# Designs tried in a protein design run: designed miniproteins, single chains, continued (4). Part 66

Each design is a single chain, and the fold is of that chain. pLDDT is the mean over its residues in the fold that is shown.

## One batch from the design tools (miniprotein)

Design m14284
Fold by ESMFold2-Fast:
Structure m14284 (fold): chain A 100 residues (1-100)
Amino acid sequence: SSEREELLKELAELRDKLLEAVYNNKPKEEILKIIEQIIKTLEELKKLMSPENKEKADKIIEEIKKLKEEMKEASEEEFKQLVYKILDLVNEIATLAIED
């Protein structure tokens, strides 16, 4: 699907933007906004999946949302660890979309 390919490209660009923001020590608020954009892209990608993969993606998106909330009160070290956990979960959804 051309729509799915476009969303996967957008997701890859947002992942790169997130990594660059963390590497350049951007403000927490800016990093959280990028994660919010990632979540929106994942929700759109989920709409294009099979019912089985939609259920799996929904659970992973909810976990990402929970980690994002934890980031608001996290120490600097915990914040970085939470970003990497979110990136791993984003990769899981991308894999579900590609294999769907």
Scores: mean pLDDT 89

Design m14285
Fold by ESMFold2-Fast:
Structure m14285 (fold): chain A 84 residues (1-84)
Amino acid sequence: MAKELLEQAEIEKKLAEESKDPEEKASLLASAAVNYAKATGDREKAMKLVEEAVKVLEEAGADKEEIDNYRNSALEEIDEILAQ
């Protein structure tokens, strides 16, 4: 189970690097962060992926409210996973 989640996270991170669409790139990085959290319990690594997604959205011109909602949603999901 954990190895499959790690493999999925790595695939999603690679797809994010190849994507030119900011929304798709951010979505893939967020999914990778969640899968890393589920597989490893490593909040720091998961948060690095969330911050990469936030940076992508900022560079794409997303406003502060959109970025705050995105970050809070991702953080909440990661924290719920780690609380298990």
Scores: mean pLDDT 80

Design m14286
Fold by ESMFold2-Fast:
Structure m14286 (fold): chain A 88 residues (1-88)
Amino acid sequence: MDVEKIEPVVRESLKEVLPDVEVSEEKIREIAELFLENRGLRMSREEFIKKIQELLPVMSEEQAEKFYTLVVTKILEDEELLKIWAEL
């Protein structure tokens, strides 16, 4: 599934932003699904950041923004992930 290809990027970005926090594989999947759902939903960056914080209440707004930027950057820099994100 496409979500399984996004999960490693979410996991790596979470470890960079929250190195001392253990995030369950179930939560990583929920976040990966949120990123894939957002590609068609016209959700604002601010609304998306709030949804990430609802899934991970330990994450500050600054950390959530850094996390969002890292995940999107990694997707855009990877040819295969970019195809999934853009529905190409």
Scores: mean pLDDT 75

Design m14287
Fold by ESMFold2-Fast:
Structure m14287 (fold): chain A 112 residues (1-112)
Amino acid sequence: HMEVELFGGASDAALAALRARYAGKTPEQIEEEFRKRVLELVKLLVDAGYSGTFTFGFAVPRELAEAVYRGVKKGLEEALKKYPNIVDAKVEVRDISPDRALVTVTITLKAP
């Protein structure tokens, strides 16, 4: 069992940077970007031969949370079909304040 935290404890500066990065993007563009990023992350874990349960938590601006959730979910569904070493993959989103949501991704990999 290994736990990796991405953007965990994200500062106000990190959230502001995310808002600035996505300010001109549609929900569909945000969704596609997070789909690609999650697939890239899963590929790195699979290619490295990792096994066990990996949990990643990251804070996002609340207004981006739905698009980020959909993107991550699509990426995980594609990863489950593509990589036989993935036993399970899930994403959860929880509002933690009026301006922040916590996105939690859990991936379980079996040994190669």
Scores: mean pLDDT 78

Design m14288
Fold by ESMFold2-Fast:
Structure m14288 (fold): chain A 65 residues (1-65)
Amino acid sequence: GMAAELAEKAGKLAVEAGGGSEEGKRYGQMAAVYALSGRVELAERYARKGGGEEAAKYARMAAEA
């Protein structure tokens, strides 16, 4: 569904911003888990750490879907 698609996009952006690093990947995975759980603030926080403000935006939309 839309929430899963947005969560995947947030995760991808976090990995890309981290340059494919394990740290960026970890933040993306955490953002996706929190987004699917409806935890908006946590999803944004972890997405922002990995992929910046754009990733945070998609994580928020996924959590709210």
Scores: mean pLDDT 73

Design m14289
Fold by ESMFold2-Fast:
Structure m14289 (fold): chain A 77 residues (1-77)
Amino acid sequence: FEEQKQLTIQQMDELIQLAKQAGLPQSVIDQLQQQLQGFKNAKTWEEAKQQIAKTQQLLQQIQKEYPEVFEKIVKLA
């Protein structure tokens, strides 16, 4: 829904800003921005779910390759 989509966009944008501050490589930040753009372009909830799934896979990969940076983002300490 419209309001839910706007909230998700805001959360993703904030996550990207935190990722930049935490020192993620530009190539990874570019991938996150591409996922955000894909979500913004989603016209149905079904398309949105597919984009969320792809974003979750990317986040899992970031956690494996950059665990220190991921800790700074999510504050799991």
Scores: mean pLDDT 73

Design m14290
Fold by ESMFold2-Fast:
Structure m14290 (fold): chain A 93 residues (1-93)
Amino acid sequence: GPVPEAEPLTDEQVEEYVKRLEELIANGEIDPEKFREILAEVLGLESVDDLYSPDPELRGRIQQLNVQIESNPAVRKALREVERLWLERQAAA
């Protein structure tokens, strides 16, 4: 049967996600666990572990967020910067 369509993220939720990523970068808190926590909070999840749930509604919301990331240059820039700084810290260790 058809999978129920996930509710799309609001513009306010996307803006909050970008703002939190920019704050993470500004504070030097480049930790993959922290950006996963922000993602879980933006998606309205109770736990970071829920990001790995096979639930179709959750998968749809994550897919919708990925579409918004691909279409939003500010979100893409913030995520790439977090990844770059994380990789630099790993290379320096």
Scores: mean pLDDT 68

Design m14291
Fold by ESMFold2-Fast:
Structure m14291 (fold): chain A 95 residues (1-95)
Amino acid sequence: EKREKAAELAGLAAGVADIAARQSTNPEARKHLEEASGYASKARQALREGKIDEAIENLKKAIEHATKAVNLGAPGAQYARDLATEALKLAEEAK
């Protein structure tokens, strides 16, 4: 249950970050959103493969980059961060 839901939320975080990156007019925010999308996507794959510790590390990286985009005022970055944060919580509970 928790691992499957964490994978779903990580996938949503990746998608939201990707959309936000493509809409961003700030090059630094776009780079951070692209990184957040990539790490969240890797976390989703790790969760699907049962590699929970790997997923946790990738979700932490996704949150770090999404937070940098939030600080740069990128629209959608907060939602991507919130989704990745909930995915991290569920992944940690799945251990």
Scores: mean pLDDT 90

Design m14292
Fold by ESMFold2-Fast:
Structure m14292 (fold): chain A 68 residues (1-68)
Amino acid sequence: SKGAEELRAWLEENGPELVKALLENPDSMTEEQKEKEREVKEKMFKLVAERRKPTKEEIEHARKVIEE
């Protein structure tokens, strides 16, 4: 999917390693974690579309959501 490809490319250059690792193994996540990952993907995809770097706070928030 285009959104996933763009998110992966962005994460390889600018994203946190944790988010990249979780995207590579989605089947290891619980349903609740998958829902939270989707929210993070949508936010990051929007940032990519706007062509701006996320703030440290946004990266920290995404990491916490996925870790829970």
Scores: mean pLDDT 59

Design m14293
Fold by ESMFold2-Fast:
Structure m14293 (fold): chain A 100 residues (1-100)
Amino acid sequence: SAEEVIARIDALYAELLAVLADPSASLEEQLTALLRFLMRVLHLASRHLDAARVAQVEALVRDLLETVGALVRQGVPEEEFRRRVAELVEALVARIKELV
């Protein structure tokens, strides 16, 4: 059901936020957690959404990864990186919930 898919997305999002909120987590650990989150969200989308909605989720994930890549290349401070990634993921989660 849509409610079960949303609950699973919320659980995955909470797991990612815990890593982003951990001041001991390295940039590599943060990026690994983000990639794992995005792959698991894409897997859920592929199982529960039609092809057109899956394509929309893939586009949203691509845009987020391009933005995160730019932040890494710019060398923004760790605290700013955590905050901006959390904001981007929150926006992504909200948009995906509209597609479910």
Scores: mean pLDDT 88

Design m14294
Fold by ESMFold2-Fast:
Structure m14294 (fold): chain A 70 residues (1-70)
Amino acid sequence: ELVERAKKADLRTQRLILSLAATKGDVEAVKGLLELGIPLTKEQLRQLAIFAENLGRDEVAKLLREAYEA
């Protein structure tokens, strides 16, 4: 549902949905949202990865790091 909501949303809402999925540790939603190509800067992805890691969402943090390193 988060991925489907993001498809219809503006850029600010798409970024918020990705942040929500990351906070929840929802690995599948984060994967789907990254596959949608949500326009985030490398800095924004890095900040979100740090935030997820601080929350103990290690798999989500790994996915976000891989996204900005690509």
Scores: mean pLDDT 80

Design m14295
Fold by ESMFold2-Fast:
Parts: sequence; C-alpha cells; structure tokens
Structure m14295 (fold): chain A 66 residues (1-66)
Amino acid sequence: SLVEEILRLAREAPEVAALLIGAAREAQNKDYATAAELLREAASRLTDPELRERVLRLAKQAEGLA
C-alpha cells in the first residue's frame, strides 16, 4: 500500500522522516492531496537523486488517488 511504501522510505531517509511519517498519516486518513504535498516537500529537502525520485514517485501516486 502507499502508506507502507512511505513508511519504508522513512526508515531509509531519516533527514525527512518526520515529513514522510506525516504523509503516511494523511494517506491513511485518505487525505491524499495533503500526503502528496508533504511528499513533495520531503523530496525538495533531499540531495540524493535516487531517494528524491522514489519520494516523487510516491507523490505522483498520492496525486493520482486524490
């Protein structure tokens, strides 16, 4: 699920874990629009291009569910 994927990524990206945990909470509550916003904010703070791409993919998935 989207929530599980976000939480797995939070374990790998401690620098943005708070934003990712927030996004997972919003997704669990079916607020996919807010989840996508938090995911895009997390991506903007990441310098690792692979982690950034993974977070942006989750943001696009959340946007598709909104």
Scores: mean pLDDT 88

Design m14296
Fold by ESMFold2-Fast:
Structure m14296 (fold): chain A 68 residues (1-68)
Amino acid sequence: SLADELQEAEMRLVKLQVRLIGLETELDLARRIGAPESEIQRLEAEIARLRAEVAELQKRVDALKQQL
């Protein structure tokens, strides 16, 4: 059902948002301790990918809510 799809999408969105916060914290700490540039670039790339996933999933959640 649309309600089940919305619940699943919202749960996935929350999980991705929590992961994103964790990675942003890791990036801040990596910069603070002077981690290797390769590690900083890896974290930045992972954050960018995750932000794109969050944006697409948010669009899906918004679309599902409009159908209810």
Scores: mean pLDDT 88

Design m14297
Fold by ESMFold2-Fast:
Structure m14297 (fold): chain A 79 residues (1-79)
Amino acid sequence: MLEEAARELARRASRGDLEGAERAAERVTRIATELGVDEELARSIARAVMRAIRDHGVSAEGGAQALLEAIEEEIRRAK
């Protein structure tokens, strides 16, 4: 489920679990790609959110929401 993967990415990134966050980012990328989003675009979005949480003080909740909204917008555009 995309929502769960996005929440996992945000949670792990906010805790400094970079390895777990990277695995969650790949899961988000795979799910988004299966839903019609370009793989490179999906990976770029997931990485941007991970960096925002890690380096720029974005909350886990805010990051997860932003990731979900960005991927859902791209799913809509792909259809």
Scores: mean pLDDT 84

Design m14298
Fold by ESMFold2-Fast:
Structure m14298 (fold): chain A 95 residues (1-95)
Amino acid sequence: SEALKEIKKLREEMKTASVDEQFEILRKILDIFTKKLNELYKQGKVSREELMEIYDEISRLLRKALEARQAGDDEAFRKAMEEIIDLVEKFLEKA
């Protein structure tokens, strides 16, 4: 899908970005994902249960990322961002 291609391009840009720039790129990835996820839901391609499950997991990982950032743990912050993007890509590849 076009959304998946855009997300993969943004993920590549993160490889040369600072930690703060990586977070801004993650926000762009999540915006693209949310718009695509809402389209899939309206088309009946994703159930309400699947929608809730993915939002809950992303929210959990975002909380983990923000806690790591507040603690100054750049490694844990980057790992949490990578886990969010992996989850997003995996979902879009199956949908």
Scores: mean pLDDT 86

Design m14299
Fold by ESMFold2-Fast:
Structure m14299 (fold): chain A 100 residues (1-100)
Amino acid sequence: SIIDEAIKLLEEAIEKLKKAKSMEEVYEVVNELSTKLEELKKRAEEEGDFETAKVIDELLLELQKIVEEALVEDTPVEETKKKLIEALEEAKERLEEIKE
């Protein structure tokens, strides 16, 4: 299911973020995740799963906000990673609630 694919992507991204040592590596993880999430959002919309699409859309906006604020404020890598992981874990919980 799209929900299972999304949950797996979030779990993989959380593990990659935990291992990231620089802001560049964090950005690469977020960029790759965002591209894959945008494709899943489109598929969810095409299948009429608007609840899943909304969770993905809200997560994409939150990830963009966290990265942009980190760049503007020169936020430490570890703080940026923590905020991103928290956003991913929250989105995962919301997706698990929709799943059945």
Scores: mean pLDDT 88

Design m14300
Fold by ESMFold2-Fast:
Structure m14300 (fold): chain A 95 residues (1-95)
Amino acid sequence: LLELAERLLEAATALARAALAGDLEAARRALEELREVARRLAESGNEELARVAEEAVRTGEELIRAVEEGAPVERLIGLALRLIGLGLEAVLLAR
């Protein structure tokens, strides 16, 4: 469980970095990893982890959309920080 939560944080961080760098290909690859890890966390039966993982996927999708739409850098930073925060919350919950 902790290993999956750590993978969620790693994928969330990779997505945030790629999005802030404007690397949409890397961001989309990180989102696919985030979705796969979130699916496995949802299958764990832990409702709190499943909810945090779902929020992380939604935030990652919003971040990619914001980059595609040319949103202000402040919005991109806000979404990136939220995404990393959700990954960290998952690790703390899995302890």
Scores: mean pLDDT 87

Design m14301
Fold by ESMFold2-Fast:
Structure m14301 (fold): chain A 67 residues (1-67)
Amino acid sequence: RERADAEAEASAPLRREMLETGKAEVTPWQREIAEKLREIGDKIDKYLKLLREGVPKEEAAKKAGLK
């Protein structure tokens, strides 16, 4: 465990740097787009699940909220 933890600790500074620089560079505009894409992705996932259950495309789209 401690040997694996030491390797993880060696990579931890790189992860922190990526998180800090990424967080500092993330604008509200980018967050808004990411959030919208997540909402659309959730609807698409629900739509695909309905299609796999044999629901017709039109009904699946309506139930998933895609119209």
Scores: mean pLDDT 65

Design m14302
Fold by ESMFold2-Fast:
Structure m14302 (fold): chain A 65 residues (1-65)
Amino acid sequence: SRLEELLRQQGFSQAEIDEFLALPLSEQAAKLTQYVKEGRITPDQAAAILQLRVEELRRRAAAAG
């Protein structure tokens, strides 16, 4: 996925990506904020990742009716 590719390009391991994706959306947002503070990703990258997750959840909600 584009989200996984963005994280991989920033030097995240597959295990770190899998752990991140297992978190609830609220905890994913907090973790992205932490990664920005640590300099691992930019604020723009964090916003892009969060937007991709919101879009996926919207699509899942539409399919779950």
Scores: mean pLDDT 79

Design m14303
Fold by ESMFold2-Fast:
Structure m14303 (fold): chain A 75 residues (1-75)
Amino acid sequence: KDREEMEKKFYLYVLEKLEKLGASESLLEKGREAIENKDSEKLAEIIQEILKELGLSVDEVNEIMAEAIEKVYKE
């Protein structure tokens, strides 16, 4: 239970970061819906579409993921 809750918090934090970077509300809503439905495949597709829309580099994506891990799992 706690691990699933932390994973949910992790993806919600990632989506919040992407929202602040200018991700579209329609993709963010679909991402939140995928988190609630525990649809990891659809969530991955939506996150990839957001990253593509924002034009983020692999290094920028890795930075966001590392920050989200630190915030959720280490704090």
Scores: mean pLDDT 79

Design m14304
Fold by ESMFold2-Fast:
Structure m14304 (fold): chain A 67 residues (1-67)
Amino acid sequence: MTQTEALMKAAKELAKKLGISEDDALDAITPSGNQPKKISDIAKKTGKSIEDVVNLVSEALELIHKL
């Protein structure tokens, strides 16, 4: 599995758990300066706390790093 395939798979699983688009999930798990804003936007959209979204993103990132 390429790093891109692993990232896409993690994004798909996160999207399914949060009920959001795969694009929003991909932005949330991709390390960037905009990641905190994406996490906050997802929390507002889903009605979850920022901490809950951060924990789910961290789990997705850990899965990628183990590959």
Scores: mean pLDDT 75

Design m14305
Fold by ESMFold2-Fast:
Structure m14305 (fold): chain A 91 residues (1-91)
Amino acid sequence: SSLEKFLEYFEKGKELFEEGKYDEALEYFKKAVDNLPDHIPESLLPYLLEAIKILDELAKKYEEEGNFEKAMEARRLRARLYAASERLLRL
């Protein structure tokens, strides 16, 4: 399922980020976001928030390296996750 693929790619992206493999981490977070279902189950919210936090840190690291293209990519992935989280948290 798309949910299972999201979690698999998310966990791999997180592992790669923790290993300092930022380019590989970014690619796996992109795969994770591309596998988000249209309707996000509430149980997925903690994982979305964790991914948003990691992508913020990843964007900052790319900015510090002067790699603004990859920083922007990380910020765009974060924006997609934030929008998904907001749709789940409808007021």
Scores: mean pLDDT 86

Design m14306
Fold by ESMFold2-Fast:
Structure m14306 (fold): chain A 87 residues (1-87)
Amino acid sequence: GSGSAQATGADGKTVAVGSSVLPDGSIAVGAAVLGADGTVLGHASAYLPPGAGTAVLEVTAADGTRYRVTAEVGADGVVTGLTVEEI
């Protein structure tokens, strides 16, 4: 399975998260910071073991702004929760 979620800030930047279940049952999670025009400004990725889990990703945008992205992912790869904080 796979999932996605996104959040858009007041400055027009969007944090997008995607997830997919791999053949071994582990979950790949990616996060990207997008400008208002959709240009990718920064990205990060992580892997979760099989089953539901929480991925914490730190993304640095091209302007030096840093974001902590916390994604809750079910065993089917669906994103069930998303929190984005500037750090």
Scores: mean pLDDT 78

Design m14307
Fold by ESMFold2-Fast:
Structure m14307 (fold): chain A 85 residues (1-85)
Amino acid sequence: LSDEEIDRIFAYFDRDGNGTLSGDELDRLIAVLAGVPYDGPLSGPVRAFAEAVLKQLGWTRTDGTITREEFRELLKNAEKFYNFP
């Protein structure tokens, strides 16, 4: 993925336009990256699994947010799972 493509994807999840993903926006991103459906709040076990996957991709936020730079790193890491045969 190019940086421009990553920026467009980030903007799609960044519904508030504040330059970070948090709350519902972050939950949707977690669900997508972990390969689980997002249909309401993530359950404890599903959330723990999703967060474990994100940590494997290099995400480590304690305040429940993700920045644009962290998102770029996550997508580049996740590309290995979606773009490799």
Scores: mean pLDDT 65

Design m14308
Fold by ESMFold2-Fast:
Structure m14308 (fold): chain A 98 residues (1-98)
Amino acid sequence: MEEIEKAAEEVLRKTQELVNATSLEDIQKKADELIKKIRELTELAENSDDPQVKELARKALEEAGDLLSKAGNAETDLDKQIFISLVLLEIAISLKTL
């Protein structure tokens, strides 16, 4: 539980970092970091037989997805919209696995 809670917290933290990124270099870096944390959270949940671990991971991914969808809809920078969309696709794939 503590390991999955920390992984979920990192996904949400990295989501905020991507939302706040303003330069193309920072957007690319924060998107890559967030995708790595999403994959880490998903792998931890997939390797657990505990339904509570999977539910916690699913809720964190849904919260991150909601935050990114809202940020993407308000975004005017096309590059940032593209990277947000790539992360949203990664979240959708992870949710299908859980």
Scores: mean pLDDT 87

Design m14309
Fold by ESMFold2-Fast:
Structure m14309 (fold): chain A 65 residues (1-65)
Amino acid sequence: SAEEQALADYLVERFGVDPAAARTIAGGLVALGITDPEDVEWAARQLLEGADPNAVVAKLAARHA
């Protein structure tokens, strides 16, 4: 979606994360309704630390359960 793509582009531009990983995280954030900048920054940091994007989405879901 346009919302997911805009968020993915933001993650790539601001944090330098891989575009494919950014799209996975953006999809997860949008699907979970997560809009908090702190959660977005946390997810980007996890990717930069070498975490699997799908594992990061699972952790985001757990944090907002």
Scores: mean pLDDT 84

Design m14310
Fold by ESMFold2-Fast:
Structure m14310 (fold): chain A 92 residues (1-92)
Amino acid sequence: MNKKLYDELIKKIEEAAKLTGSKELQEIRDLVKQAYEKGNDIPLLEKAYERLVKLLKEAQAKGDSETVKILQEAIRLLEDFILQALIDEGIK
């Protein structure tokens, strides 16, 4: 599996958690770590994605532009990671 993409994703979620103080982002980080350890468990990655999108919408509603930017970057990295996992599983 792509360790570089995984490391970048984890780092971005950790940066978002540090910026916001959000325990939810720490839980999302742990979901991504569990998915990776299980050989990229797609259901766990999808759960992490849904939670990140929810936090992004909440940040957008609050006008928190810094949180919006870092969450958008984390979501893009997670989308790339899910896409690679789906390709590796042979789903197109």
Scores: mean pLDDT 81

Design m14311
Fold by ESMFold2-Fast:
Structure m14311 (fold): chain A 80 residues (1-80)
Amino acid sequence: IAELLRRLAEAVRAGDAERAEALLLEIGRAIAALPPEEQARVRAALGAALEEARKRAEGKSEEEAAAAVAEALAALADEL
């Protein structure tokens, strides 16, 4: 999952929507394959990271918002 999150961060920074969508589907499948307790933990961590990115992106350009999301995803990958 950590490697998939890093690749997703790169796709978001690059503005590659097709690659980002494919990686999101792959991450979803990887999470679904985890035990229920790990699924809940990873989903909670993702939710928290995205909420932090949203706050940082408020009032920013689309490019700056994408950078904030990418940074949050990369930081989550390093934590996992």
Scores: mean pLDDT 76

Design m14312
Fold by ESMFold2-Fast:
Parts: C-alpha cells; sequence; structure tokens
Structure m14312 (fold): chain A 84 residues (1-84)
C-alpha cells in the first residue's frame, strides 16, 4: 500500500496495467490537508519506481468523474517520485 503525501482518505478509483511495459497506473480519490477534493495519479514501473501527480478537483463528483475518464476541471497541485 502506498501512502501518498498530502492525500487523505485515499480510495482506489481506477487501476490498469500496461501489458507491454508492465507499468501500473492507479487513480486515487481523496482530500488534501484542507479537506479539498483531489485526484492522485500513481504510475508504478515494474522495478518499483513510481511517480505521483496530484490534482485538485472542483468537487468530489468532479474527482470521481475524472478518475472514470470523463471530463472534469482539474488543477495540477504537485508531483513526487519515489521507489517502493
Amino acid sequence: AITIEGVYDARVARRAVNPVSGTEITLYTGVDREGRPVLAVVRTAPDGRYGVDVYRAASAEAAERAAAGGDAELTFASRAFGTL
């Protein structure tokens, strides 16, 4: 389990694996420190290296819609990298 810094009450909204590269993409919905809805996009390579992009959403519904691949207004908030 990955703890995403600055994302609270994180729930897996969507997960996919690229069958060619083995890279996993996991989308989490949650809230930031101030209770604002966020979407976190985690890309994990087979060697355990990962990147996290966090976006602020206008609402929890907008975050869920974006995670499902729908149209939603998102504002880029942060990016981090690490290794499992």
Scores: mean pLDDT 80

Design m14313
Fold by ESMFold2-Fast:
Structure m14313 (fold): chain A 68 residues (1-68)
Amino acid sequence: SILDEAIEEIERLIKEKIEEGKSEAEILADVYRRVHEIAREHNLSAEEVDELVTRGLEIAAKLLEEKR
């Protein structure tokens, strides 16, 4: 599904930004921006956007915790 593909893209983005030494705030801002770009491009429902934001932020929190 587009949601699963988007989540895999977001996870890759987060890992890349962590490797680049980006701050937590910068990574979260980039995740939020990308979710909104995907939502606009694919005309996602409010429920689908909420799922992407929630899952994306959970992945970011998990990966950032593992880095620390």
Scores: mean pLDDT 82

Design m14314
Fold by ESMFold2-Fast:
Formats: sequence, structure tokens, C-alpha cells
Structure m14314 (fold): chain A 103 residues (1-103)
Amino acid sequence: MISNLIFSGNYEAAATILKEKFSKLNKGEKVTAVYLIVCLDVKNLNKAANKLTLFLKGSPTNLADVIRAAKEAGFSADTIAALEALKDENKEAFCNALDKLLK
């Protein structure tokens, strides 16, 4: 399960699967992609745990609302770009933004 890779900190493996499956992502896998994008922005969870927790508590079922909340919470431009690419189903933009977040 892709979410198990994220919860274990294996972000690179989770990102690879999500990039490969991008055009075939179901609703649950799109939610998993949002969680990966947020986890990559707050790589050091000890320093950013409260910000991550408050953001995720809002339930990311509507991508436009997720993007608005992420902008309000002060997430990086690369994080916003990844979320916009996921909303717009733009595989090239999604892969490019996700690769920047993994560095």
C-alpha cells in the first residue's frame, strides 16, 4: 500500500509509484498523493508537526480547498505547484514538482 511507504518515511518509493500510476490514480490514491506532497514539504516533522497536523485535520477531499489551505498555511511554492498539477491532472508538472520536493 502506497500510504505505508509514506508512514515509514519511504517517500522516494511512494513518489515513484504515484508518478508511474498518475493517469490511473483513483480517489484514494489522489488523497495519498496529497499526504506525500505535504510530508515532503515538512521533511523534518519534529519542527513542523503542528503545522502538518492542523493542515491534515481539515480532510483533503476537495483539491481546491486543500490548495487554499496549503497557501494559507504557508507551504512552499513547489508544494503548491505539486497540488495544482494533481488537481489539473498534469502529469509533467506533477512529476517536476514532486522531483523538486524530493531533493
Scores: mean pLDDT 73

Design m14315
Fold by ESMFold2-Fast:
Structure m14315 (fold): chain A 68 residues (1-68)
Amino acid sequence: SANEKLAQAARALMAGDFETARKYIEEAKKEMPDEELASALRVIANYFRDKGLTEAAEEAEKLADELK
């Protein structure tokens, strides 16, 4: 499901595996509207910022912006 792919993307982002994160986001795009996926990624980015995961947050924002 798109939610499972989002969870896998979030784990990859936390691990610094941005290539794997991008792959899961591309798979999630097949099951979820781009606007909804972008909104979810921005929530994830804010969560990462609150945890001090700056690089993961920046990549999540970039992925969200690319969907618009």
Scores: mean pLDDT 86

Design m14316
Fold by ESMFold2-Fast:
Structure m14316 (fold): chain A 96 residues (1-96)
Amino acid sequence: SAAEEAAFTKVLKELSKLPPSKKLGFTNLLMLAKLLGEDVEKLIEQAKKTLGFSEEELEKMREAAEYLLKAIEALAEGKEKEAEEYIKKAIELIEE
């Protein structure tokens, strides 16, 4: 929907304020893949083999992507404070 597209763009703009990192980049890819209905397990297996992420790092990036999806839903519903908390939680998981 137009509201979901606007919410997605707003989340991307907030994340673009962070320093670039492999974890941030891969978390954004997982978020986009989930939005498109793609198989995230295939992406995770490829990242494990090629990018050198640990199982713990991959689990944190999965959880971060889920929080970012919840932020998009909250923003689409006009729940800006709830969305801010989800984005904050995702960032905490990426930056550990």
Scores: mean pLDDT 85

Design m14317
Fold by ESMFold2-Fast:
Structure m14317 (fold): chain A 73 residues (1-73)
Amino acid sequence: MIEELKKKIETLKENLKKAREIFDQVMAESKDEKEREEIQKLYEDAVKRFNELMEKYTKELEDAIKKLQEELE
């Protein structure tokens, strides 16, 4: 379970990195300021969602480690 949570966190980090690469590419190709503003908003919403999921899995991982430490003591 702890290893599964770590893998989920790493997967989220990789997905966020991918999203940033796509964002940079689309922003570089966009010639319209309004289009860039719309892309910026979509990216910010995606980053917020990834951060929420990362916080959730990090909290679950910390709670799992704490419980395991309490069982060992």
Scores: mean pLDDT 79

Design m14318
Fold by ESMFold2-Fast:
Structure m14318 (fold): chain A 61 residues (1-61)
Amino acid sequence: SLGDALLQALRAGDLAAFRELARQYKARGGTRENLLTLVRAFQRDPEVRAAAEAIVDEVFG
């Protein structure tokens, strides 16, 4: 599912894939809050987490 793909991209540190999947998540009615919760719950590397949070901000405005 889209959620599983988002988790795989986060775990791999694949920020390009994460950005594209985040856009798909938004297009399907996903919220910034839910996606940030996912990033914070599943990404423990502070540098990758900060980059993923920045992507969430880019995608949601």
Scores: mean pLDDT 86

